Designed miniproteins, single chains, continued (4). Designs and how they scored, part 68

Each design is a single chain, and the fold is of that chain. pLDDT is the mean over its residues in the fold that is shown.

## One batch from the design tools (miniprotein)

Design m14499
Fold by ESMFold2-Fast:
Structure m14499 (fold): chain A 95 residues (1-95)
Amino acid sequence: SLDEEMKKLIEELEKLRDEIAALTAQVPASDVETQFDLGALDLAVSVFILGLKKDLEDPNVTDEEKEEFIERVKKMIERYRQQLADLRARVAALA
């Protein structure tokens, strides 16, 4: 079902937030740019989690609107995973 797919996307985004938090803990306080970039990524992921939760609770959201949002979220997760990989490489290079 669409609701089950949305719930799975929330779980995937929550895991991504955990990975962002784990990487942020490794960043030195002097690396303000990387801390900012990780914070921006966390905020972006959080916004999509809130959007998915809102759509699950709203009885006026149509199946078509849910399908369109699911497709958008899947594409954004791929982008966020790439951004996180790039940030991990940056952190590794600073060590």
Scores: mean pLDDT 89

Design m14500
Fold by ESMFold2-Fast:
Structure m14500 (fold): chain A 94 residues (1-94)
Amino acid sequence: MAMAEREAKRREAERLLEEAARRFEEAQRLLAEGEATGDEAKREEAIRLFEEARRLAEEAARLAEEIGPEARELVESARGLADGARAAAAEARA
């Protein structure tokens, strides 16, 4: 892949990962508020945000994998966030 193409994919993967992290943090906040107040709507919204964070992180990991070995840390970070979001959504449903 050309250098410019690799740079563009890295920036997109980083932006997706940042967006996923923001959705994950918002979901954790809503889940905590929902559990503290017994607000089921906040719990349901948190689950939706965890699922969105997982999807965005999985997409970021896919793009980072296309870059090659230089993006290994980005792949690992994105996969970690995707796994964390999946686990958090499962726990919120329990």
Scores: mean pLDDT 87

Design m14501
Fold by ESMFold2-Fast:
Structure m14501 (fold): chain A 69 residues (1-69)
Amino acid sequence: MIEKARKALEEARRALDEGDLDKARKYLEEADRYIDEALKKDPDNPEAHKLAQELVSERFRLLAEEVEQ
C-alpha cells in the first residue's frame, strides 16, 4: 500500500506541474486511500505519516491553483 500511495502522490505532483487539476485531484484521492489503508494496518508506520503530511501540502497546492483557474 505505501508504495502505491507514494506513486499516486508522485503522479499528482506531475499533474500539478502540468496544470492538469482534474488529474491531480484524482491522484491525490488515490494517495489518500492508500495512506488510509496503510495506517489502518500499521498506525505507527512512519512512511505513511510522512506521506500524509506531503498529501496535505499537495492538497493545499491544488486549492491554490483552483482559486486562480
Scores: mean pLDDT 81

Design m14502
Fold by ESMFold2-Fast:
Structure m14502 (fold): chain A 62 residues (1-62)
Amino acid sequence: EKEELLEEIRKIIKESDKITDPQVQARVIGLVLRAIGALEQGNFDEARKDIEAAKKLVEEAK
């Protein structure tokens, strides 16, 4: 599960390079950092929420 969430985070980071709005890109990176922190604390539910929010922002930026 942790490895699956880390893979999702890696994909989000790669897709964030395509975001032209720097404020949206910063919000995505902020959510990614929060998700990583949650994973290190063992809070997988919080990590999933942050990952899903970041994915939503990436999709909306396309």
Scores: mean pLDDT 79

Design m14503
Fold by ESMFold2-Fast:
Structure m14503 (fold): chain A 60 residues (1-60)
Amino acid sequence: GEKKKLILRLIGLKLRLIGLEFELEQLKKRGASEEEIKKLEEEIERLRKEIERLEEELEK
């Protein structure tokens, strides 16, 4: 099965998401530029969409 590979990938993506959300909080605390914050927020949104897609594939 393909299912085990999808589960491992999903776990990896969720761990990455936690890391990026933590990085975003640190950037906001440091007074990073609006452009830098938006870039990271866009990366987080793309990652969330990829996680959702993989979770839907696992429900099949």
Scores: mean pLDDT 84

Design m14504
Fold by ESMFold2-Fast:
Structure m14504 (fold): chain A 56 residues (1-56)
Amino acid sequence: GEEDYVERVLAAAEMQKTKEEAIEVLKKAIKFAKDAGMEEAAEALEEELKRLQEEL
């Protein structure tokens, strides 16, 4: 379901070597989720993206 998708995307982001690469993974996943109509998954991933971008 959408929750499994979010979990897999978050795991993929965590495996990235840099924060910038993790942000790119999240941005692509958010776009895919929105295009696929997975609004709840997109919202959860946007919240994580915001959290990472606020950690300077």
Scores: mean pLDDT 81

Design m14505
Fold by ESMFold2-Fast:
Structure m14505 (fold): chain A 85 residues (1-85)
Amino acid sequence: MKEKMAHMEEKVNSDPELRKKVEEIAREAEEKYKKLLEEAEKTGDERLKEEAKKIVLEAMGEIFELTGAMSREEFYELVKKVAEE
């Protein structure tokens, strides 16, 4: 994990266009996440919290794939393994 995160940061720091794209994905995901959490707090709807989590996971997978740290599929497999208790 640390090595893949360092690779991602190095790529983002060396490529201004990639940095801009990563920042845009992160910003859009954060806006959607905050909106869903605010609605979940107001309504008590637990499904909105799950939707917010999904937004973050999809954005992280896209960022990892774009930076070449890992594929979106590899990221989802990693998340799946962590969910296996």
Scores: mean pLDDT 75

Design m14506
Fold by ESMFold2-Fast:
Structure m14506 (fold): chain A 88 residues (1-88)
Amino acid sequence: MKQKEAEELLKKGNDLLIQGKYDEAIKFYERAIELDPNNAEAYANLGLAYLKKGEVDKAIEYFRKALEIDPDNPLAKSVLKLAEEKKA
């Protein structure tokens, strides 16, 4: 039950993230994690939102958490590789 609610919050956060509403997206991702602490996608998207705000250290921490939960999380893997190779 809580997992479905977490997924709905994650989807709302994703919509806000795409629209550039990073602070609002972060709040939805934080609520999703409160309901489902094992949601690697929510951590990866939190990382992306913080990265877009220029808070690089927080972004890296959240991407690492996402990969600890799911080492194959595509967003966390792609963004960290892209950051290492292109933003070095």
Scores: mean pLDDT 79

Design m14507
Fold by ESMFold2-Fast:
Order: C-alpha cells, then structure tokens, then sequence
Structure m14507 (fold): chain A 67 residues (1-67)
C-alpha cells in the first residue's frame, strides 16, 4: 500500500541520516522538515501507520541531536 511504501522510505532515509554523521544544524533542518510533514499528514488524514513512522523518525533524530 502507499502507506507501507511511505513508512519503508521514512525508515530507510532516517537510518541513512543517522549513519551519515551529519552536523547538528543539518539534523535540526531535517527535524523541522519532518515536523512540517507530520502536521500536513495530520491535516490530510493520513493513516496512523504513517503518523507513527513520522513521529518515530522525529524522535530518533532528536535523540541523536541531544546525545
């Protein structure tokens, strides 16, 4: 399904970002973009699976930024 494809892409891209040893500035930009996507997804009535995947991606990037 489209939701499954989006979740898989989000998980893959999040792992790539985490493995790439990116600067804190780039990580903050990635978080802001994902937060914008989450807000848009909520307004458009995206599936819970997509919302959970976006929230998980944001959480993982925030943890990397703080530690």
Amino acid sequence: SRAEELVALLERDTEAILESDLSDEVLREAIERLEGLLEKAKKEGASQEVLDALERAIERLREKLEE
Scores: mean pLDDT 81

Design m14508
Fold by ESMFold2-Fast:
Structure m14508 (fold): chain A 99 residues (1-99)
Amino acid sequence: MKPVSAGGGAGGGGFAPAPQELLDKLREYARRIVEEHGLDLDPETVYRAGTALLAAEESGVPLDEVIRTVAAHFGIPEETLRKAAEAVRPHLDELRALL
């Protein structure tokens, strides 16, 4: 498939955005994780934590830096996003399998 050019194609100063298909699947998966595992977290927060984990792995940037960037950008507390990321981490292999 043709890659989506979403502006910010410089290799330095940030992480690359995920493909649209990945983002859509992550959104659905985040809702399932919250419901099935009884997380007291907003599905939107879980979705953003999942994208932060994948972005950290793809870019090689430490997860803590990606969490800080995402938290600042979306106005989510870093602690909340970090807890969501820890909840999603065991499911990264499943997320990658869905891609």
Scores: mean pLDDT 69

Design m14509
Fold by ESMFold2-Fast:
Structure m14509 (fold): chain A 98 residues (1-98)
Amino acid sequence: VTSVLLTLVLEIETDLSEEEAKKAAEELEKRAREIMKELGATGYVGARAEGNKITLGALLVLPDEAAARRVEEALIELARETPGVTKVEARSELTPLP
């Protein structure tokens, strides 16, 4: 099996209140889980709000690098399309699995 591990962190700046950012983080986590399942990824995804900042983290196993790139792009797009988001910074790493 030539699967890959995608480690992804999205640092998201918003113009939302702390309460609105918490709700946005919960919605992002839910939608990220839906995207993960739709694109065939297995693993963990979570989102956390601190003040007006949201961090989305993912540790995902995918069948190949192309699938991992599709999931990464979809999660970045999800974050950018979220109302109140002003900036998204992505950090990703791909690790081949045996």
Scores: mean pLDDT 85

Design m14510
Fold by ESMFold2-Fast:
Structure m14510 (fold): chain A 97 residues (1-97)
Amino acid sequence: MLSVRAEMDSANATVTVTVDVDEGGTTVSAVVTVEADGKTYQYAGPAARAEEPRTLTLRAEAREAQAAKNVTVVSVTAYAQAGGETRELRLDVTLKR
């Protein structure tokens, strides 16, 4: 099963996205949407590949949000590509700093 979790390190506005991959040969990427001081930002982490079913960890750094006092992660969208097919999973969250 493709499942997604997200956690924020409030000190540096780094979002850790944990994706459980159920299929080998899968490449996972994630886009994180962050609200900071009334502005919306989108961050893409580096892609990671699972040759076998496993948990992958992706990190997205919200650099423009690092200096903001109020930072909220509002959504994470994970994309899993295997065998020419793309699966999308969106997680709406409220992770505050």
Scores: mean pLDDT 73

Design m14511
Fold by ESMFold2-Fast:
Structure m14511 (fold): chain A 60 residues (1-60)
Amino acid sequence: MKLTDEQIENIKAYLKKLPIEKLEVLRKVAERHAAETGDPRIQQTLEIIKEVLEEKKKEE
């Protein structure tokens, strides 16, 4: 049901390559999907997107 540690690391690595504008779009899409489906994996992905987005904002 939940993402594995390897899947989480792969998602983080992918997201770190994206610009802030793209991450904001993905966050909105993930928020809508999480609200519509209630899928815990989508919620975990959303939290990862938020974390990466916050880290990128701190770097700027």
Scores: mean pLDDT 78

Design m14512
Fold by ESMFold2-Fast:
Structure m14512 (fold): chain A 58 residues (1-58)
Amino acid sequence: MEAFRKKLEEEIDESLALMVLGVARLYYSKEEAEELARLFRENGLDVKKAEEELKKKL
């Protein structure tokens, strides 16, 4: 049961990161969009915090 939930959470996290990457590519460069998706995962799946962190690096 634990293994199933863990895999499901990993799949959800990956799917959300891919969605963020896809949307970000409409507003940012390819490199910036990839960094935003990475920051999204590092900041507990919080897109607002990820965008704030990206702006600090630009």
Scores: mean pLDDT 76

Design m14513
Fold by ESMFold2-Fast:
Structure m14513 (fold): chain A 58 residues (1-58)
Amino acid sequence: MSKEEKKKKFEEYAEKNKLSEESKKVGLKAIEEGKSLEEAIEAMKRQEELEKLKEKLK
């Protein structure tokens, strides 16, 4: 699978799940660095969890 193909699938996944732009950016960077699609999705999920934790901190 090419890097461009991974990016397209990743963006489709992020759009479908209404993920933050910050999380999408993290996942796209992972793909650019040669990580797998699965690794990019995992990195994005971790970033999304961090954003949620920041929101919980009042």
Scores: mean pLDDT 77

Design m14514
Fold by ESMFold2-Fast:
Structure m14514 (fold): chain A 62 residues (1-62)
Amino acid sequence: DSAVREALRLIDRGLEAEREGRYEEAARHFERAAELLFSVDPNSPMGQWALRKAREARERAE
């Protein structure tokens, strides 16, 4: 599905931003990825993981 494919691209961008210390950008990418994954499957394990990554990134931003 195109939504899942887009979410995977966003996860990749989020991980790259996180590696470079761009935590606010990483959080935004993970948040958007989670939104897309939950739109396909409300119980998505990958969506839950992406939400957790977003929260961690926001905590590291400040």
Scores: mean pLDDT 87

Design m14515
Fold by ESMFold2-Fast:
Structure m14515 (fold): chain A 105 residues (1-105)
Amino acid sequence: MSLAEQVEALFAEAEALLAKFADPSLSDAEKIQVAAEFVGVLAQIYNLVAPHASPEQAARLRKLLAEIAQTLHDFLEGKISAEEAYEKIKAKFEEMRAIVDEILA
């Protein structure tokens, strides 16, 4: 499987985890586990593409990862709603995908 195919598979996995995180039937413990798995998948994407990224692209990806992790933490602490967390993470996730697509072009 090519690097681009590996990265696309990981993005598909991350999208599924993000959708599962939005499920209101999940307990807080289950949401914590799903959030951890989601961040882990994004870290795997970063590790695969970082050797091909400029320093500026790598720094932007790290910033987006930190912001996504902070948004999830704010949700788990009850500071924001699941809907607000989902929308914020979705926007940052789409920005991350655009940067990764540029790196792999």
Scores: mean pLDDT 85

Design m14516
Fold by ESMFold2-Fast:
Structure m14516 (fold): chain A 100 residues (1-100)
Amino acid sequence: DLSERLREVLLELGVLTEEDLKRIEERAKKNGRSIRTELLSLLVGRLLRLLSDKDFEGARRLLSRLSPEDFEALLAELRRMLPGPAGEEIARTLERIRNA
């Protein structure tokens, strides 16, 4: 399960706690969204904070642990959350960091 693998990676990296996972599961139920989509939304928020802090190594560490499929889904969620030129600039920045 791609959702389960994403959960494991985020827990291992300390991006999520078990308490965060419980909140995400409840949010997914409330919003009628998949757990994977809620995890990707959380990861977008975390990456935006890292970029704001200019923590490019922290961002790279997170991005390098994502499968290609999870990374593409992350970019799609980013574009949904931040439509237009700002979201596209951030998406290009994340692509450069991951591929560096």
Scores: mean pLDDT 80

Design m14517
Fold by ESMFold2-Fast:
Structure m14517 (fold): chain A 70 residues (1-70)
Amino acid sequence: SMEEEVVELTRKAAEAAAAGDLEKAAELEKKALEKLEELKKVKSDEEVLEVVGKMREVALSLKEKVEAAL
């Protein structure tokens, strides 16, 4: 689904950032945000908030990985 694609792109961006590939991470994050904007056009606010919540969880996991690598 489009929701799963947004979360998957966010996860791939987090993985790229954790690997030190910040350019790839930025490209994947941009794609995730573009897909999220398309999702907003066809899904309810509640469904969009669920996807944003999952993206947030991925971002928190990334923060922990980056802090552990410093």
Scores: mean pLDDT 78

Design m14518
Fold by ESMFold2-Fast:
Structure m14518 (fold): chain A 77 residues (1-77)
Amino acid sequence: SREEKIEEEIEEIRKQLEALSKGLSTDFKMSPEKIEELNRTNIAVALGLSPEEAEKLKKPEEFEKAIRKLAEKRVEK
C-alpha cells in the first residue's frame, strides 16, 4: 500500500542520514551540532523550504514531520 511504501522510505531516509552522520563524525571529526545543522539543511533543501521554515526543523517533532513529507514526495514520484 501507499502507507507501507511511505514507511519504507522513512526508514531509508533515516538510514541515509545515519550513514552520512557517521562518516562526518568518524572521518571528518565534524561536531554533532554541525552534523545536525547539515542534516536539517539537506532535508529543507529537498523539500524546498524557506530559511525561516528550516529553522523550525530544530524541533524534533517538526524534523520528523519533514522526514515524512520527503518520504511522501519520494513515493509519489
Scores: mean pLDDT 82

Design m14519
Fold by ESMFold2-Fast:
Structure m14519 (fold): chain A 98 residues (1-98)
Amino acid sequence: DRHQEVLDRLVAMLERLGLHDLAAELRRASQAVDSTSGVLAVAGGLLLQAYAEGRITPEQFLALLAELDRLQKELLPNLSEKGKENLAKGRENLLANL
C-alpha cells in the first residue's frame, strides 16, 4: 500500500530527528487516511501546528517540508493543477488558523 509506505517514511524521518511525539501523532492522524495525498496533507498540517507551537526548530521544519515536497513530486507526478491548488489551499487555511 503506497500511502502506508509514505507514512512509514515520514514517521522514520521524524524519529531520526528525535521528534517521537510528532511521529506518534502522525500515525494516529493518518489512521482514517487511505491515500498518498491524504497522508501528505495530514503531515503538512501537523508540521505547521508543531512549528507554531515551538515543538520543532525552523531548520527541522524546512527539512521536513523539503521531504514532503520530494515525496509529492515522486509519488504524485500526475497531480492535476486543481489537485495542486487544493493542497496549497489546505495548507493556507491551516496557516490562517494558527
Scores: mean pLDDT 75

Design m14520
Fold by ESMFold2-Fast:
Structure m14520 (fold): chain A 106 residues (1-106)
Amino acid sequence: TTVSVSGGGTYKEGSSATLTKTYTGDGVTAVEWSLNGETIIVVGKNGRVLYKSEKAHGRFSASRQGNTTTLTLTNLRKEDSGLYTATAFTKEGSVTGQGTELTVVG
């Protein structure tokens, strides 16, 4: 399984951002979104949210459709800046792809 994240860059405080991950192969049971190494949201194989951190409540959401998962960030704050990564979990183990940098300015 190979994963990569798109949708990084510079965003204005108060705006919204969508980070997209596409993975290759079958058997991905969950995808974990992390900010600077801290887990934000975990999404299961059917797009069901398995875990959501308190930091993510109200402003962050995640979905999954086919081989693509998205992390949607609303009402961006400067504290949301950092390296976003996602880890795909399979029966064979986990694969963390290249992350993307997101910077919030205002």
Scores: mean pLDDT 77

Design m14521
Fold by ESMFold2-Fast:
Structure m14521 (fold): chain A 60 residues (1-60)
Amino acid sequence: GAMEEAVRAAEETADRLGLTPEQRQEVIDLARKLVEEGYPLDEAIRAAHRKAVELARQQA
C-alpha cells in the first residue's frame, strides 16, 4: 500500500545519503505522518527526500 511504498522510499533515500539511525527514523516518521494525513504518495516521498537531503547537508 501507499504507507509501505513511502516508508521504503524514505529508507532507501536515508541509506543512500548515509544518514545516522536517528536521522533515518526522522525521515521515515515524516513519510508515515504525511500518508496518515492523506497526502498523495508522490508528495509524501518528495517531502521525505527533501528532509533527507537537508539532514545530509547539515552533516557536511
Scores: mean pLDDT 86

Design m14522
Fold by ESMFold2-Fast:
Structure m14522 (fold): chain A 77 residues (1-77)
Amino acid sequence: SEEELERAKRLGKIVAVEAYLKMKETGKEVKLEVQVGDIKIEAVAYLDGKVKVKVQVGDEVIELEYSEEEIEELLSL
């Protein structure tokens, strides 16, 4: 459903922020995997500040990409 997809995208954003913060703390690339029910999320935070997120809901796969600036804006709220 559209509601489930939007929820999955919001969860993906949360996992992206968490991966970014861990990368900044450790000084290493960080990969986080989270599964909640039928939603599977993989986020990779790179040393250049870029974060790539893969969201899987059933047979649907969505790829999202955040810049360091975009993640920092999310942290400012």
Scores: mean pLDDT 83

Design m14523
Fold by ESMFold2-Fast:
Structure m14523 (fold): chain A 74 residues (1-74)
Amino acid sequence: SKMEELRRLVSRLVGLEIRKIGLEFEIELLEEKLKTTSGKEKEELEKKIEELKKEIEELEKEIKRLREEIEKLE
């Protein structure tokens, strides 16, 4: 039913929002470490932060698509 589809989409959306919060928290921890880091370790941390930011961008695109699908079911 339309209601069951809506419940599944909302559940998926909540899961993605939680995942995004977790990644944002991980970035904050790595950015804090970056303040006292130099050399090769700094380069590795900067690369990891960039990878996590790209993962957040993909999650934001999926979240936007799910929100649009949910709105269409209204």
Scores: mean pLDDT 88

Design m14524
Fold by ESMFold2-Fast:
Structure m14524 (fold): chain A 73 residues (1-73)
Amino acid sequence: MTLEEVKKRAEERGYKVVDAYETPDLLRVAIEGDGRVVEAIASKEVMSTLEEALDAAIFGYENRDAALAAARA
C-alpha cells in the first residue's frame, strides 16, 4: 500500500494525512480532523500495512470523542 492510497482513504473519511510512512520495522500514520492530530504507531509484528495503521488512527480519533461524549451524557 502506498502513501497516496493512505491519503485517499483518509480524505474519503474526512481526515487529512499529516504524516505517514512505512519502515521495515514500523508503520506510522498521523491524521488531522477538526484541528486535532492523532497518531498511530505500530510494529510490523502487529500490523503489516499502512491501511491498518490508518484505520487504527481513525479509530483512536473517533473513540476519544465518543468516550468524552459518553462521560458527559
Scores: mean pLDDT 70

Design m14525
Fold by ESMFold2-Fast:
Structure m14525 (fold): chain A 63 residues (1-63)
Amino acid sequence: MEQLTPEQLAELKSGLLARLDVLAEEHPEAREELERLRTEVEGARTQEELLAVARRLAELVRR
């Protein structure tokens, strides 16, 4: 599915990577999971893949 331009996709990836950096500071115990999510963000080619990562991030930070 190619609903995003390469520029929009890069923008979303940048935002998610920045959030992952903050979460790594707050949740060092989740480092492995955050590393996996980072790989998924970098490998993502569709909006749905990025939204799935964003949802998992929201679940990890939820308290």
Scores: mean pLDDT 75

Design m14526
Fold by ESMFold2-Fast:
Structure m14526 (fold): chain A 80 residues (1-80)
Amino acid sequence: MTEEEKEKVRIEIELGAYYTALLMLSHIYRKEGKEDLAKEYEKLADEIGEKIRQLPNMSVEEARKALEEIKKKVDELLKK
């Protein structure tokens, strides 16, 4: 496994962690009657799932950019 392949695996793990956490929070907010907020969390989780599926076809630079963009969106969403 190349160093670039190892970095992409680390990025995949981090994206997967965000994906799972956002789905958990979506379920919690739905139980609290916050349906619109729950849907926002699900939409971001879906976007992360798409990035994970595209990851094998990305360069390391593209993968890093995708992770940083997702981190910014997660931070913005967590402020709601």
Scores: mean pLDDT 86

Design m14527
Fold by ESMFold2-Fast:
Structure m14527 (fold): chain A 55 residues (1-55)
Amino acid sequence: SELKEGLLKLRDKYGEEAGVTEEDIEEAVKRLEEDKPIPKEIREKLERMNELHLK
């Protein structure tokens, strides 16, 4: 999955600071592929990771 690979690359750079685990990425990808909302806790971690990437 292109989405999963992209998120794993972001985790390699920013995951430790954002607190994103591999399981968080697996859950987020699963939810997105099923057209379901990502849990708030995981969404906030992913948002933090994205903020680090954009700075």
Scores: mean pLDDT 82

Design m14528
Fold by ESMFold2-Fast:
Structure m14528 (fold): chain A 87 residues (1-87)
Amino acid sequence: MKEKLRAEGEELFKRALEALKEGKGEEAIKLAEEAKKLYLEAFEDDPVAKKGAEYLGEALIALAKGDEEKKAKIIAEGEKEVNELLA
């Protein structure tokens, strides 16, 4: 079950990036939100992977909304949190 959720989440993240490249911000946001949801469920028992998926999803949503500064801050925060979990 969890592997299927991960695969579905990966596909939705790819579609979100494609929609973003095409300038379809609203579609990219919807796809990124759904991908994030599936990834968080798939990695419920993996705190590092779950945290990474959470920040990736939030960064894509911010980018799709045109907030480059918020995207950069979310990525930096995500890198810090993942590194702290690995320490």
Scores: mean pLDDT 73

Design m14529
Fold by ESMFold2-Fast:
Formats: C-alpha cells, structure tokens, sequence
Structure m14529 (fold): chain A 80 residues (1-80)
C-alpha cells in the first residue's frame, strides 16, 4: 500500500515537473536543449517507476506518459 502511494505520488510530481517545463519552454523562458534535458530526466524517472510498479493500471498509465514524453522530445528536436 505505501509503495503504491509512493509510486503514484512520484508520478504526479514528475508530471507537474513536465508541465512546468513545457510552459517555460512555450513562453521562451528555457531553450529547446534545456527543455529536452528536463524531458529526458522525467522519462528516466518514469522508466524507473515502471520497473518498481506491480499494479497493471499504474503500469499502463506510466507507459502512456512515457510515450507522450518521447513524442514531445521528437517534436522539440524537429525545431532544432
């Protein structure tokens, strides 16, 4: 139960970090390269959480977010 709560909390915090970085990038506060660095760090942490998760629903949610972030990295790289 605590492990499940900890994983869900970490996912929520990572998604907040992603959302803040996206807003900062869209507003021109950070460079595309800095934004990619944040996205790659969030991606790495999500993959670590996926490895720790035993709940299929949580695993599916993490996989969906990983795919979304991978697509975002590709889109940003197109603008370089």
Amino acid sequence: KQEEIDVETEIALLLIEYAIAKVDYERGKITPEEYIQVLEEVLKKLEELLAKSTNPRVQADIKREIEAIKKEIEEVKKKL
Scores: mean pLDDT 83

Design m14530
Fold by ESMFold2-Fast:
Structure m14530 (fold): chain A 65 residues (1-65)
Amino acid sequence: STKITAAGIWAIEEGIRYGVSIEVKEEDGVLVIKTKDGSEKSRAAAERAAERAREMGLEVKLEFP
């Protein structure tokens, strides 16, 4: 899905902006956003990206270590 691809790119960019590592993948039409650590910065970046993706009508799953 083009929307999932765009939201995934945005999530990676949000991670870079916050100085944290974010990985993304698509599983069964769901955008999966994964952080390398469970820090407050990582959670904030991932949650911001998830909110944006959900506003686009996407289902999002967050994965923390």
Scores: mean pLDDT 82

Design m14532
Fold by ESMFold2-Fast:
Structure m14532 (fold): chain A 60 residues (1-60)
Amino acid sequence: SMDEQLQAAADWVGKKLKLSPEQVEKLKEALAAGEDAIREFLKEQGVSDEEIERILEALR
C-alpha cells in the first residue's frame, strides 16, 4: 500500500539521519505531502542541499 511505502521510505531516511521516532512520523507526513514539504523538513534538520538532492533521487 502507499502507507507501507511511505513508512518504509521514512524509516530508511530516519536511520540514515538518526532521527527520533517522532521525527520519522513528521517525515512520513512530509513524504505524503510532496517534494516541497520533504525539502523543508530536511532543511529544518540541518541537511545540506547536496544531501537533500541525493535523498530525493533515492526516493524516486
Scores: mean pLDDT 83

Design m14533
Fold by ESMFold2-Fast:
Structure m14533 (fold): chain A 81 residues (1-81)
Amino acid sequence: VRRQLLGRGRGLINGGRRLRRQADDLGDQTTRDLALLGIRYARLGIDYVRQGDLDRGRTLVDLGRRYLREAQRRLNDILSS
């Protein structure tokens, strides 16, 4: 429901900010760009949820999650090499 989507979106923004900082420390622009996209879509999703558009909000929050998962995967690959 609305509260769960807002919580998920906020969690993604916080996670994305951590990923962006780690990417900056490593100098990996691709991971940074993926983290920024994840944050951007999570914020947009929250805005739509707050406006009552739960379907669009969910789609955008899910898109933000996908970008952050890819950023985390890339970061893990770099840190394991």
Scores: mean pLDDT 86

Design m14534
Fold by ESMFold2-Fast:
Structure m14534 (fold): chain A 80 residues (1-80)
Amino acid sequence: MKEIEEALEEARRAVREAIRAAEAGDLAAAREALGKALEAIKRAWEAAKTEEQREALEEALRPVDEELLERGVPAVHAAA
């Protein structure tokens, strides 16, 4: 669970950073933070070995998916 927990914390932090940067009009910082979030999501998804862990990831990433769709970026966790 350490890899999943650390990756989720990193993803949540990066998503908040991306949202704040985008709202401030700093698109370069928003894109960088979004890239970090996507990488962290990939790591969390790869570390999730049980169905319960994957379900928890889907629920935790639901707000991230909505934000990614608004930015026109495909949801990485949906590509299981």
Scores: mean pLDDT 68

